# Designed miniproteins, single chains, continued (5): the designs that were tried, part 97

Each design is a single chain, and the fold is of that chain. pLDDT is the mean over its residues in the fold that is shown.

## One batch from the design tools (miniprotein)

Design m19365
Fold by ESMFold2-Fast:
Structure m19365 (fold): chain A 56 residues (1-56)
Amino acid sequence: DRFTAGYKAGEAGSKNGGLAGAQAGVEAWMTFDEGLSAGIAGYYGGPLAGGFVAAA
């Protein structure tokens, strides 16, 4: 689901920055922009923030 994909992107982003989140998002069938947004949210707010951003 979108929340789980965003959570994974946010987790990658929190560890390695927004581009890592974008890569993880694309692997979870998100667009690059969706994964990047979730990854950046994860960088600032942790994986849960990435999940909520993707689900919104």
Scores: mean pLDDT 75

Design m19366
Fold by ESMFold2-Fast:
Order: sequence, then structure tokens, then C-alpha cells
Structure m19366 (fold): chain A 82 residues (1-82)
Amino acid sequence: APSPVVLSAEIEPLPASLAVGETATITAIVTFDQPVPAEVLAADPGERGLDAAGTPIVVTVESVEQLSETTYKITYRVTAVA
């Protein structure tokens, strides 16, 4: 089956540091070569390593907005974890 390919992505930078239990919201605007199912875009990325200060982070999807047939605005909540 054809898999969507990212053609461009504009992602807000992560905060320089987060204390454990703090949250930040970041937004990404992503353009694909084809439409992507909502369930794929709404899947939580989970633990994505460390922020710039070395704090472990968990990323969850708050919302997905379709801006065009292949362009999506994805809002993420980033939480620092122990």
C-alpha cells in the first residue's frame, strides 16, 4: 500500500527546559504527498527522548486540523516526566 511521504514540516521549537510535571503546547504544520488517515495523525507519539535541557518528555496529540487535502495542523502537548 502507498505510504504518505512528508513533503514539508513547520514545527514550533520545544521549550529550552521543562520541570518534571510541566507541560507545553507546540504546533506543527505538515504537508504530505497524499491524504493521511485521521487515526494515524491523532496517534500519540509517546516518549520522544529528551528536551534541550536533558529532561525526558512525553508527546501527546491534542488536536488535528485539516487545512487542505494534504496539509494538517497538529497540536501537541509536551509533558516532562520523571
Scores: mean pLDDT 71

Design m19367
Fold by ESMFold2-Fast:
Structure m19367 (fold): chain A 74 residues (1-74)
Amino acid sequence: SRLTDVARRLLRRARELLRRAERGEPVDTMEVEILIGLAGIVLGVAKIAGDQETEELAREAIRLADRALRLARA
């Protein structure tokens, strides 16, 4: 579905941001916070729709982006 495709793109971006943060490379913390917000919206829609795959992808994107944010602020 299009929602699943959006969740996959958010997860891919979250992985890239986490990789950069782990390498000590510059990460725009505002971009990370926006990604967490967008993934939260996708998560909410997936829960209402009963789309478990998209829900899991959105939760993982939030988890990785939150870790990237914590590392970037350390």
Scores: mean pLDDT 90

Design m19368
Fold by ESMFold2-Fast:
Structure m19368 (fold): chain A 74 residues (1-74)
Amino acid sequence: DKEKQGLKILFEAEKYIIRGDKAKAKEKIAKGEEIAKKVPKNSILWDLLSDVYDMMGDKAKAEKYREKAKKIRE
């Protein structure tokens, strides 16, 4: 289940961000992106990627992935 795998990895990324481990967070985010690309119509993963990039301060990627998730839901 790619959705469950992506959710698990991105929740791990959030934990690393909260702990201040940006290097581990970036590693988990990259893995989450790979999974989301394999299920590109799954809006939940794109929303979570948007949240995680926003937490990292990457506002451009956060906005890009939020818009992608919105279009999937439309």
Scores: mean pLDDT 84

Design m19369
Fold by ESMFold2-Fast:
Parts: sequence; C-alpha cells; structure tokens
Structure m19369 (fold): chain A 81 residues (1-81)
Amino acid sequence: MEELAEKAVEEVKEAVPDLSEEQVEAVREAVRTALELLEKGVSREFAIGAALAVAESKVEFSEEQREVLEKALRRMLEEYE
C-alpha cells in the first residue's frame, strides 16, 4: 500500500516536477481510495474514477496533470491485480 502510493507520487512528480505539496497529498489520497475500493470488489475503472474525483475535490489539477495522474493510477492498479 504505502510503497504503491509513493511510486505513484514519484511518477506524477517526474512528469510534473512543479507539483505542489497539496497536489502531492491529493495524489496520495487518490491512490489510497483506489486501492480500498479495489479491495472491496469495486471495478478498476470505477476505482480510478472515484480516486480522480477525490483528488480533484481537494485541489485543482490541470488537464495535463489529471491525465498523468490517471495513467499512474491505472498502471498501479494493473500491477496490484
């Protein structure tokens, strides 16, 4: 869990090096949300959508930042499954 969240944050920071601390925390929350939903039997696509909604509810992301986050979440969940 913790290692997967840190990996996702690193991937997003690598693509968007000027990510704010609040955006980093939003990414961590998004990863946690996705993993919790997946463990409860929710579909991967729903878990990704819910995680993105959680992140965007906390802080604003540009279209490019949102796309990078979505790709990172999708890759992480595929590795988990």
Scores: mean pLDDT 77

Design m19370
Fold by ESMFold2-Fast:
Structure m19370 (fold): chain A 98 residues (1-98)
Amino acid sequence: MEQKINLILSASNEILDECLTEVQDKYKGSDDPAILRGIGLVQQLVNAAKNKDKAAVEKILKDYEEFSKGADPEVVKKEQQVLDDFFLCLEKRLKEEE
């Protein structure tokens, strides 16, 4: 959890926007509610990170963790795939700036 929070808060606004766009483009045209929720979560995380609001980032991730415990595993898998694609993008972009 803390590694994901640190990763998102370390990203520049440019990297956050690039990775949000990459996720939106990858899943463009999907009408799957789980995919759309995953994209919505990424948008919320990006907005919180741009405001340097660590508490909001932590709350979004915690609320999703609590939701996922009672949700359908297939739904969670799709939402998590969108989130994983976003975090992989952040890791790749930040590594390229080393």
Scores: mean pLDDT 82

Design m19371
Fold by ESMFold2-Fast:
Structure m19371 (fold): chain A 81 residues (1-81)
Amino acid sequence: SEEQKKLIDEANKIKEEAERVGMRLATLGRPDEARRLAHQAIETANKAIEAAKNGDLETAKSYLEQARKILEEGRALEAAA
């Protein structure tokens, strides 16, 4: 479905951005925090993709929101450096 494709695309974008944020945090001297946040965001986004593939759009949206919050935490740490 169109909604399913959109959720999967959004999750993949979160994964890409999480890796970028993780790399930037690592250059700021926060390698453990960078790896943890990137890993958590990617793992959560992968759960959103699985839920979307199974047609569980509500669960997929929930995991996407969680992944976005983790990503925003990473950005906040970057901004505070």
Scores: mean pLDDT 85

Design m19372
Fold by ESMFold2-Fast:
Structure m19372 (fold): chain A 96 residues (1-96)
Amino acid sequence: DDLDEELVARYEGVSVEELRELDRLAEERAEAVRAGDLAALEELLAAAAPSRVGSLIVRGAIAQLEGKEEELERLIAEYRALAAELNAYIEEQKAA
């Protein structure tokens, strides 16, 4: 719901508009991965820098395309930990 979007933006330290731009960049990331376009992913990494979650997702895509399996595994674990923290934050805010 709209409240979840606002809570995600607050947790990441970004505006709702910046969060929506990061969602748009997720589509560009998917296209870059399909094309094998590392240069596009590096530009997306710079654009995702305000978001910890967004940066991890783009870094994971780069590691996947470069065949760096150990780096990809570490980034996936880091992403899962941040996603769990974000979900806990959202539930805490909704309970208040």
Scores: mean pLDDT 76

Design m19373
Fold by ESMFold2-Fast:
Structure m19373 (fold): chain A 57 residues (1-57)
Amino acid sequence: MSIDEALMAVAHEAAARGIAISREMAEAMEKAVRDAPPEQLYERAKEEFERLLAERE
């Protein structure tokens, strides 16, 4: 899985949940996956997404 594929998968999931991803969220998720091993890209992106949502609420 590529970084773009992982980020796109999380973006599709967010859209399905009615959640808009801000530029700041997208940048944070990209940073989180940049240092992740290939087998954890989706998990890292999803964890960062859920963390950012928790911090906003």
Scores: mean pLDDT 77

Design m19374
Fold by ESMFold2-Fast:
Structure m19374 (fold): chain A 84 residues (1-84)
Amino acid sequence: KKAEEFLDEINELLAKIVEKLYKENMKDIKEGNYYMALELLKELGASKEVLEELEKNKDDLEKIGEIVSKVIREKLAKILGVKV
């Protein structure tokens, strides 16, 4: 209940933060943004399927943000012991 609502709020907040950060750094090459996300996801222990999805969407900054936010949410869910 409350933890699920918290995870949804965190997911939305993280997606907005990642989107804003990428928009503010629009002068950077898309490849740089992809590699930053890739390193973060590897550090978080993302599966190969998630990493493949990230590579597939390397030119879509919004989708990169969604993927990163989803992985962070799933990690928080495991730490908090809630179903996702």
Scores: mean pLDDT 69

Design m19375
Fold by ESMFold2-Fast:
Structure m19375 (fold): chain A 77 residues (1-77)
Amino acid sequence: MVEGLLKAAEEMERLARELEERGKSLIDKGNQLLKLGDLSEAMKEKGEELIKEGERLLATGRTLQAVADRLKQAAAA
């Protein structure tokens, strides 16, 4: 059981890192499109969408990291 909890925690940590990296990338791309928003309303809308999706992925990643920490704590007890 302890090994199962540790494996689950490690997998969640991996997914959390991947989601945070993807979220940061989307926020960066969204900000780049917002700079073009003065030239195109579609670019502004797309930029806003990417930033919102990036923020969502960052929040999900943080949640998975919190769950992973709890599982690691349970495995260590």
Scores: mean pLDDT 82

Design m19376
Fold by ESMFold2-Fast:
Structure m19376 (fold): chain A 58 residues (1-58)
Amino acid sequence: SSQRQKLLEQLKKVDEEIAKLEEQLKNTLSPVDQAQLSRRIDELERKKAELEEQLKAL
């Protein structure tokens, strides 16, 4: 369905953003920056879980 396709597109974008932030986190030495990146990753992981739940309900 078109809804399924849109959810999959959103999941792909979220996964790509998480991967980029995880790479930044690995290359960051500042504890403050690490905390900020970790918080942003957590936000995206929650969004991913919501999108996956919507996909399961289709």
Scores: mean pLDDT 88

Design m19377
Fold by ESMFold2-Fast:
Formats: sequence, structure tokens, C-alpha cells
Structure m19377 (fold): chain A 83 residues (1-83)
Amino acid sequence: MMSLEELKAKLKELKKEASEESQKLIDETLELFEKMSKEMQERFIRAFEGLLQRMEAGEISLEEFIIEALDVTKTMVEIQKQA
């Protein structure tokens, strides 16, 4: 499983390759991730690894990956607010 530091490093790396619009989505993902509990961060890392594997396999584009990662992040923050 990817560490918290590895996930942050990967998002920062992807931000350098992304469009200006996608960079804003990555920034929002990082901000929301920092507000998560440790349990939600671990759940996000598992989902992130799955999306990363799909992108590496050519099943989704970098932009689709960024959009999906933000959507997962928002969903997890909403779940956390109910707990």
C-alpha cells in the first residue's frame, strides 16, 4: 500500500504534467485529503492506487484520472462528515 508521503509526492508529480485547469483539481484533492481522518486517508490511498493502475494500463487518461480522484476525495469527505 502506498504511503501518505508517496501519495502526496505522486499528486505533485502529476500536477507538473497537468493543464492549468487540472492543476486546480489536484490542489483541491490535496486540500481535501489533508482534512480527512487517517481511516479515510487509507481508504482514499486504496482507491487512488486502483485509479493509478487503470491510468498506467491506458484505460483512462491523465485528465480522467484527476477528475475521478477528486470525485472520490469529495465522496470520502462527505462520508466522514456523517461519522
Scores: mean pLDDT 81

Design m19378
Fold by ESMFold2-Fast:
Structure m19378 (fold): chain A 61 residues (1-61)
Amino acid sequence: GAMTRERAVRGAERAGTGAAAASAAHELLKNGEISEELGQRAIEAGKAGDVAAALEAMRAG
């Protein structure tokens, strides 16, 4: 749900790394807490080091 996504976003934001954002997006996808499209977008942005784009995709989830 939105609260689970918000918690994951805050955790990734505090960590400040693309790897942390990608990991958080993977967990949201695994648990069905984010859509496939937005989750994959967040993972790709995180892998590219674009933390801001990854966090936006997770928030939109």
Scores: mean pLDDT 81

Design m19379
Fold by ESMFold2-Fast:
Structure m19379 (fold): chain A 77 residues (1-77)
Amino acid sequence: AVAPLPEDLVEEGRELAERAEKEGKYEEVEKEVEKLLKEKEPELYKALKELDELAKAKKYEEGRKLAKEFTEKASKK
């Protein structure tokens, strides 16, 4: 089963999201989140990279489906 995200990482992500919304610096926040995921959740980081590749290939529907499947797997299995 895929474990849920650590609470510490979720809290750090929430703080970064608030900063991005307030400052509009989404690119900087995205890189910080990517670094945290790579270090603490490498499997989730790989899934996000696959989603990014699908987006670059303009396969947005497939990317959205993959994101839903991964989210469901992480929360339930």
Scores: mean pLDDT 62

Design m19380
Fold by ESMFold2-Fast:
Structure m19380 (fold): chain A 90 residues (1-90)
Amino acid sequence: SEKVEKVKDAMGEAGEALGQGDEEKARRAAEEAGKVSGVPAEEIYEAVKTGVEATKAGNSAEGGQAALKGLGKALEKLGDKETAEGAYSA
């Protein structure tokens, strides 16, 4: 799905920007993901931020899982439960 790829790419961009300390770029990417998914941009931003902070704390696997769960929640809003379940499993 084009919407699924856009949400995934935007959330990835937000995570990369937060990893570099670029909060403005991360917020813009979260807004893009929010517009595509229908999930509030602030909720997407907080989910990505939580994943990045967990990764920086030395819990890279746990941080990755938290970020993928956030992505799964956004994909459920698009009505793509099968893809969301795949994200939760990864």
Scores: mean pLDDT 70

Design m19381
Fold by ESMFold2-Fast:
Structure m19381 (fold): chain A 64 residues (1-64)
Amino acid sequence: SEATLAELRALFGGRDLSREELIARMEAALALDEQDPALAEALLKKYTGVSVEELRELLERLKG
């Protein structure tokens, strides 16, 4: 859990991001995928290197 949180902070460039802020950013990215999948995929690839599916799995792990 803590290792996952540290990895997510590194991916989203936010050493000071709270768990709630990370969840909000991940949920915003998934909401973007529902509206514009091509843009969501391009942004995630550019800034994080993870896929939408990987992001969904990480969010479930962080919430669970």
Scores: mean pLDDT 71

Design m19382
Fold by ESMFold2-Fast:
Structure m19382 (fold): chain A 81 residues (1-81)
Amino acid sequence: MEELIEEARRLSDEADRLYQEAIKLGNKKARDLAFQARAEAVEAISLARQGDVEGARTHLERARKLLEEAKSLIDKAKAEQ
């Protein structure tokens, strides 16, 4: 349980970082993906605290995929500068 909450907090922090970077780069799609990833991570924390381990894991997996997509777009945007 605590491991899921700690991972979700790390993903939320990562999403905030990528969100700010996407704003600086003017990449709206990466910004929106990072925002969604943060929302998924926050939901995972809530579900984990309620004892819904499967729900928390599902939202963590969604957060990871959204962060991966956001990172890919940010890396591409940086390479084009």
Scores: mean pLDDT 86

Design m19383
Fold by ESMFold2-Fast:
Structure m19383 (fold): chain A 56 residues (1-56)
Amino acid sequence: AHHLDPGYLAGLIAKTYIEAGLQPPEGYAQKVAEELQDRVDTPEEAVAIGKQLVAD
């Protein structure tokens, strides 16, 4: 989403990994956040995507 910056999105994705007991790969959350910035409008959507990435 336009108002969600990549750093904020990366933080949400990293948090999802940590809450699942996993360590996100170095730079992975940042890269995913930059790719998703234009598609994600809310923190809830970012967390849902992070959980899906952890499950896969």
Scores: mean pLDDT 72

Design m19384
Fold by ESMFold2-Fast:
Formats: structure tokens, C-alpha cells, sequence
Structure m19384 (fold): chain A 85 residues (1-85)
């Protein structure tokens, strides 16, 4: 299963790649921008990491419009965990 994880900081994006493993692409972007890039890359699911609940909600709404399964988390770890479900 190919997964995309969006994280705003380079550190969180690196952590997402390390935790997600081989089939994971990390995007050092806003949640919404990461969901858009992941949809273009043809991923099976996207995890959007942000402490701001509005940013997470917007990412889920954009994912729904683009037809990509989108999950949210408050951290890279939570986003990876939720996207792998």
C-alpha cells in the first residue's frame, strides 16, 4: 500500500518517512498541498499531520474532492498510524 504523509516541518516529514517505511512518500508541505501532491502521485492513502484542527479538516475535505483516502493526525506518527489503517 503506497502512502503519502504531509508534514509542515522538515523534521516531521523525515520522521514520517522513517516511521512509514518503504512504500511511504513524505511531503514537507501544508496538509492541503501535501494531499494534492499525493493524489497526483497516485497514493492509496494520505496522512495529514498538523496540530491545527482546521488544517486537518481542510486536508480531509480536499482529499474527498480528489477521491483519495485522507486521514489526519496531530503528529507525523499519528498520521502514519491512521493512514495505514
Amino acid sequence: MKIGIAARSEEEAKKAKELGGEDTTAYNTSPVEGVKKAAEDGVDAVGAADKNPKERMEAIEVGLKLGVKTYAGTSAEEAVKNAKL
Scores: mean pLDDT 85

Design m19385
Fold by ESMFold2-Fast:
Structure m19385 (fold): chain A 88 residues (1-88)
Amino acid sequence: MSVLLTFSGTGKHVAEFVAEESGKYLITVAATNVPLDAKGTAKVYVNGELVAEAPLERNPSDPTTLYAVLEVELEEGDRVTVEVTVEK
């Protein structure tokens, strides 16, 4: 299963969803319109527990975009919180 979450600019961004099906989820996060010196981190929480964390990588074809792909295994009904922090 695949989930795409898009945010704009610096700061702390939070998105939430509920897993409708059990299985492996690929969560792609993209932070757009960020300064060229910005850095960021993505964190995935399942039912309040931190299960995945990755630094955001700069897109070489669009250097104003930072992105990460996180793989998590979810059960139906799991509450997922994705936190993306982008700092200059």
Scores: mean pLDDT 87

Design m19386
Fold by ESMFold2-Fast:
Structure m19386 (fold): chain A 98 residues (1-98)
Amino acid sequence: GPLVTAEASVELSEEELEALKLVIATVTTKDGSYQAVFRDGELVAASEKLKGKTSLEIKGGTVTVTVSGLDASEVLKLTLTVVTEHGLKEATTEVEQV
């Protein structure tokens, strides 16, 4: 089937960005959930299915995770979780099933 490209973004204040601890991308599929974890802007851990398929961009106050190269018929949603010293923020992007 077609390959998915999905993005999720959260906006952080300058204070929250300076207090940034972790960025977690969770991909929910029909078979289960898979995660990629970023620390200090770098990928530190990933589920086997997500290796080479996630990227992180921090530009201004916007944290964006992109997932690409997965079968669009399998991917249900992408959840971005941003963990800071001040708490956490989440964004979810749902993928239409074909």
Scores: mean pLDDT 83

Design m19387
Fold by ESMFold2-Fast:
Structure m19387 (fold): chain A 55 residues (1-55)
Amino acid sequence: LSPEQRELVALYREGGEDAATAYLLSLYPHLSEEQARSIVRAFIEVNAELVGVPR
């Protein structure tokens, strides 16, 4: 994972989807909140074991 991806995982673990979405929007401000939230959900789903969420 890139440093940005590791930070996204850490923020999701600490503050959930809202925290991770806010971070992604800070990096990609051209995205809508809905688009950023969808990207976060897809990323976390694929990397569930790194987040500690059981499949």
Scores: mean pLDDT 76

Design m19388
Fold by ESMFold2-Fast:
Structure m19388 (fold): chain A 91 residues (1-91)
Amino acid sequence: MREELEQKIEELRKLVEDPNASVEEIHKLAKEIARLSRELAEQGDLESVREALERMNELTNLAAKVSLEKEIEIAVAVVDIATALSVAERE
């Protein structure tokens, strides 16, 4: 799970930096990253989720320089990850 999450975040970075990458591909990958982060939070791996959240925030800032549509898709995933982390930390 942790290695899969890290690999998918790196894939997302490449799609953000690729001007020919579709918003749909970014949408699908961002949703998958959010899903994996929720699963890790449910398993108690909060450290991996915090690292993912920080890296996704970096990608949101990177996307802001190239495409508003890409930025929005990543920002939505960031909110999902932050919410999952917040819920897991309360218990």
Scores: mean pLDDT 83

Design m19389
Fold by ESMFold2-Fast:
Structure m19389 (fold): chain A 94 residues (1-94)
Amino acid sequence: SMAEEEKKRKEYIAKQFGILKATIEVLEEKIKELEKYDTEEAKKKIEILKEMLKEAEAVLAAAKAKGLKAEEEEVEKYAKELKEEVEKAIKEYL
């Protein structure tokens, strides 16, 4: 039924928003961890992570403004790619 399809669609989108929000939280936690170190290396890493955070927040805001339309696939793609880039950056620079 259309009502059941709409429920599944909303659950799927809520999951993608959850992934993106979790990625934002990981970035915020890592920035706070690095801010404990008063080194030039830490300051450079913080700048990169803050740029990633700004981009992630912009994607989340844009997706919310569009009101859960056909752009759900775009939100899923960005959430997955951003999570992978953050995990790679953390491993490579730490």
Scores: mean pLDDT 71

Design m19390
Fold by ESMFold2-Fast:
Structure m19390 (fold): chain A 102 residues (1-102)
Amino acid sequence: DPERLQERADNIEFLFKNLAESFRRGAKAYREKGDLESAELLEKAAELLENARSEEDIRRAHELLKELYKLLGSSEEVLSALDKLEEQLLRLHRELEEIRRL
């Protein structure tokens, strides 16, 4: 059903856009506190995720987020959660690409 496939594609794109907007809100908060380094990492990750054209964009966003959370002194559990997020985003991106080929 082409209509259901289009709805699924729209939902995946909306998830990536919402995630990017969430990171941009975080970047604004860090910038307002004077933490320009954390703000820049979040903004770059948001840009890569908002228009994720390739798996490389997702992997690069993950690297930027891991650098951010290491700078913040985050636990191994938080870093592990980022790895799981990357795996989920890669699966969603692959699904979106499959739909776009139909």
Scores: mean pLDDT 86

Design m19391
Fold by ESMFold2-Fast:
Structure m19391 (fold): chain A 55 residues (1-55)
Amino acid sequence: SMLEEARRAAKAAVETAQATGQELVLKEAEGPEEVQERLNAMREFAAEYLAELQA
């Protein structure tokens, strides 16, 4: 269905964005605490976004 295709595309986009974001965080972050904070924030955002798509 169109909705299922959209959800799969959104999930793939989120996964790609997370992978790219992790690389950028590792390059730009000033230390291990900032790396952990940014990675955790990205994971939480992705989970919320995907949950909203399911609702």
Scores: mean pLDDT 73

Design m19392
Fold by ESMFold2-Fast:
Structure m19392 (fold): chain A 94 residues (1-94)
Amino acid sequence: MKDDIDVDKLIEAIKELAEKAGSATPSQRASLFTAIQLLTVAAELSNLSDEDKRKVYEATAEALEKIAQSETDPEDAAFYRKLAEKYRKKAEEL
């Protein structure tokens, strides 16, 4: 929806949020996940090229894997890994 979306900055923001997961509490990790999801949805709603959408989906999948690795709850970890796999498939289908 906004022609002013800088894809490189969006990917950098997603990666920075994921890096915070290792030092975060469970509630902070949930907030980091929400922020990453909102950034990804903003990219999906934008008139980005398939190549740029693929880059965002790959960055999102890697970020979700990092959050999963930081989770001590096996169910929460499995949830994030399942979403990471879905975004990897979305990137491959573009």
Scores: mean pLDDT 81

Design m19393
Fold by ESMFold2-Fast:
Structure m19393 (fold): chain A 71 residues (1-71)
Amino acid sequence: MKIPKEFLEWVEEKRRQILEDLRSAKNDEEVKALFEKWKKEGYSEALIRALVDGRMTKEAYEELLKLYEKK
């Protein structure tokens, strides 16, 4: 599927923010709190895992596109 360049740039920025937050976490409780925060923001666990691992599936992009369009 063709994905707009601007959307891919937004996805890369979101991935950077998530990785920075995780890098700043000092223990497992803080990591768990970050995952709960992102789930409340509309990110599924599978999407968070895909962003952290860099394993971007079609499903991950579709979920991100919905979040992008809702803003």
Scores: mean pLDDT 78

Design m19394
Fold by ESMFold2-Fast:
Structure m19394 (fold): chain A 60 residues (1-60)
Amino acid sequence: MVEEVEVEIKDSDTPEKMRKILEEAYKAGKALIAKGGDSPLALSAQGLAEHLAEGLKAMS
C-alpha cells in the first residue's frame, strides 16, 4: 500500500486493544492532515481524528 490508510476496529476487540487501534488511527489521521495534500483528504483526516479523539475520551 503506497498511500492507503486502513484502520479496522472490531466489536470483539478488548478495550485495551481497541484503545491502541484508535490511537494508531488518530496518528494516521494527523499524518494525513500534516501532508496537506488534497483538500478532501485533509478534511476526511480531520473528521477521522475528531471521531478517534472522542472514542479515546469515552474509554478514559
Scores: mean pLDDT 62

Design m19395
Fold by ESMFold2-Fast:
Structure m19395 (fold): chain A 71 residues (1-71)
Amino acid sequence: SEEEFIQRSLEHFNSLSEEKQEILREVAEKLREIGDALDMVIKAQQALAKKPTKEAQQALKEGRKKLGAKE
């Protein structure tokens, strides 16, 4: 289950050194930001597929820019 996966992941994380935990937190934060940008791009592409609007095109450009900025 998702709950069991989360619990096992937390137990594994807590078994790591403090330094490694901090590195993983920083990586997780960066991955979350990338995930948010990807979600924006996907939603904009889906909106454009249904009806091409200026707003949807602008959202796609903004999402792609955020993804490029995270490289």
Scores: mean pLDDT 75

Design m19396
Fold by ESMFold2-Fast:
Structure m19396 (fold): chain A 61 residues (1-61)
Amino acid sequence: SDFILALEKEFKEGGNKVAQDSAAYAQQLAAQTSPEEGQQQGQQLAKQQMDKLTKQYDDLL
């Protein structure tokens, strides 16, 4: 249905934003700490935000 296609598009766009935001956070934190710490914290943020996004969309399907 058109509803499912719209949800898929929004989920993809949300995922792209999570990737961009977490990458920016990782880069900023890496400059203040270390590349390893920035990468670890960025991955943690991305995981938490993607888990939240996935749950929200799964609950709608």
Scores: mean pLDDT 80

Design m19397
Fold by ESMFold2-Fast:
Structure m19397 (fold): chain A 67 residues (1-67)
Amino acid sequence: MREATDEHVEGAKRGMEAAGVPLTDEEARNVARLLVDGGAKSLEDTYEAVAAMTPEAARGAVEVGRL
């Protein structure tokens, strides 16, 4: 898997907060890695990818990111 940068982590954290699912730093890193592996390249890409999720989809992404 591709490594997520601090900017990807920040984007995931802010996007998930906007989706109503605040994350810990570890959960944000795990979600950011999934998004980078899925093609996200910037903080903005990562933010947009998760900010558009429903709270249920956002929670699912956190659970998958733990694996």
Scores: mean pLDDT 74

Design m19398
Fold by ESMFold2-Fast:
Structure m19398 (fold): chain A 90 residues (1-90)
Amino acid sequence: KLKEKLEELRKFMDELYEKYKAGEITPQQALDELANRISELKAETEPEYQKEINQLALSFARALEDYRAGKITLEEVYERIKAEIDKILS
């Protein structure tokens, strides 16, 4: 079920990014929605997968710090998280 949850997260991220590109939500709203979804995923994930989910959450936290420091774009935050999902699913 971890694979299904991570594939759903990737789809959710794509939907958020499309809304952002359409001007329906702000960058901050897109980041807040993604943060909430990752927190929900962490709470719902079985103990045996907590290392993988904690790694994903840590990668997101680092990407947020870089974004807020002006080092990366919202697109780059999303690409980093998708890359982390792909690593977990490998």
Scores: mean pLDDT 84

Design m19399
Fold by ESMFold2-Fast:
Structure m19399 (fold): chain A 88 residues (1-88)
Amino acid sequence: SSKLVEEAKKLGKEVIEKTKEAAEAARKGDYESALKYLKEADEAAKKLAELVHSTEDEEVHKIAEETLKEVSKIVEENKEALEAAYKS
């Protein structure tokens, strides 16, 4: 449904935004903020995963796939900084 697609887009944007904020905080050595943003990204990702599991809507599934691809890119580009935050 269009409502599920809108919710998926909102959750996907939140996951990407929080992952970017976490990466920026980690690059600045602000590991406390980085871990907080990573937790917020994880909570939004869990909600998106629940939405994907609840529906066969191909557009919702595509939004989730595109979100995971973008998050993976951000994480890979910031791997050293994010690993340092997790070990702090």
Scores: mean pLDDT 89

Design m19400
Fold by ESMFold2-Fast:
Structure m19400 (fold): chain A 61 residues (1-61)
Amino acid sequence: KLKVTLKEGYTPADIEDLIKELGGEILSVDEETRSAVITELSDEAIKELSKSPAVEKIEEV
C-alpha cells in the first residue's frame, strides 16, 4: 500500500480522479494529516502522481 501526503491547502478529494485514472483505489483518507492510503501503483504511475502540484510525498506503508 502507498500513503500519499498532500501539500497544505489540498485534500484527498483533489487527487481522487488522478488516482483512479492511474489505476489506483483510495482505501482510506485522513483529512487531519492531509493523507490518503491507496492501492499499490506501478513505478510509472507513482512518477505521474508525484508530478501533481497537490502531492507533497508518497511513501510505502
Scores: mean pLDDT 82

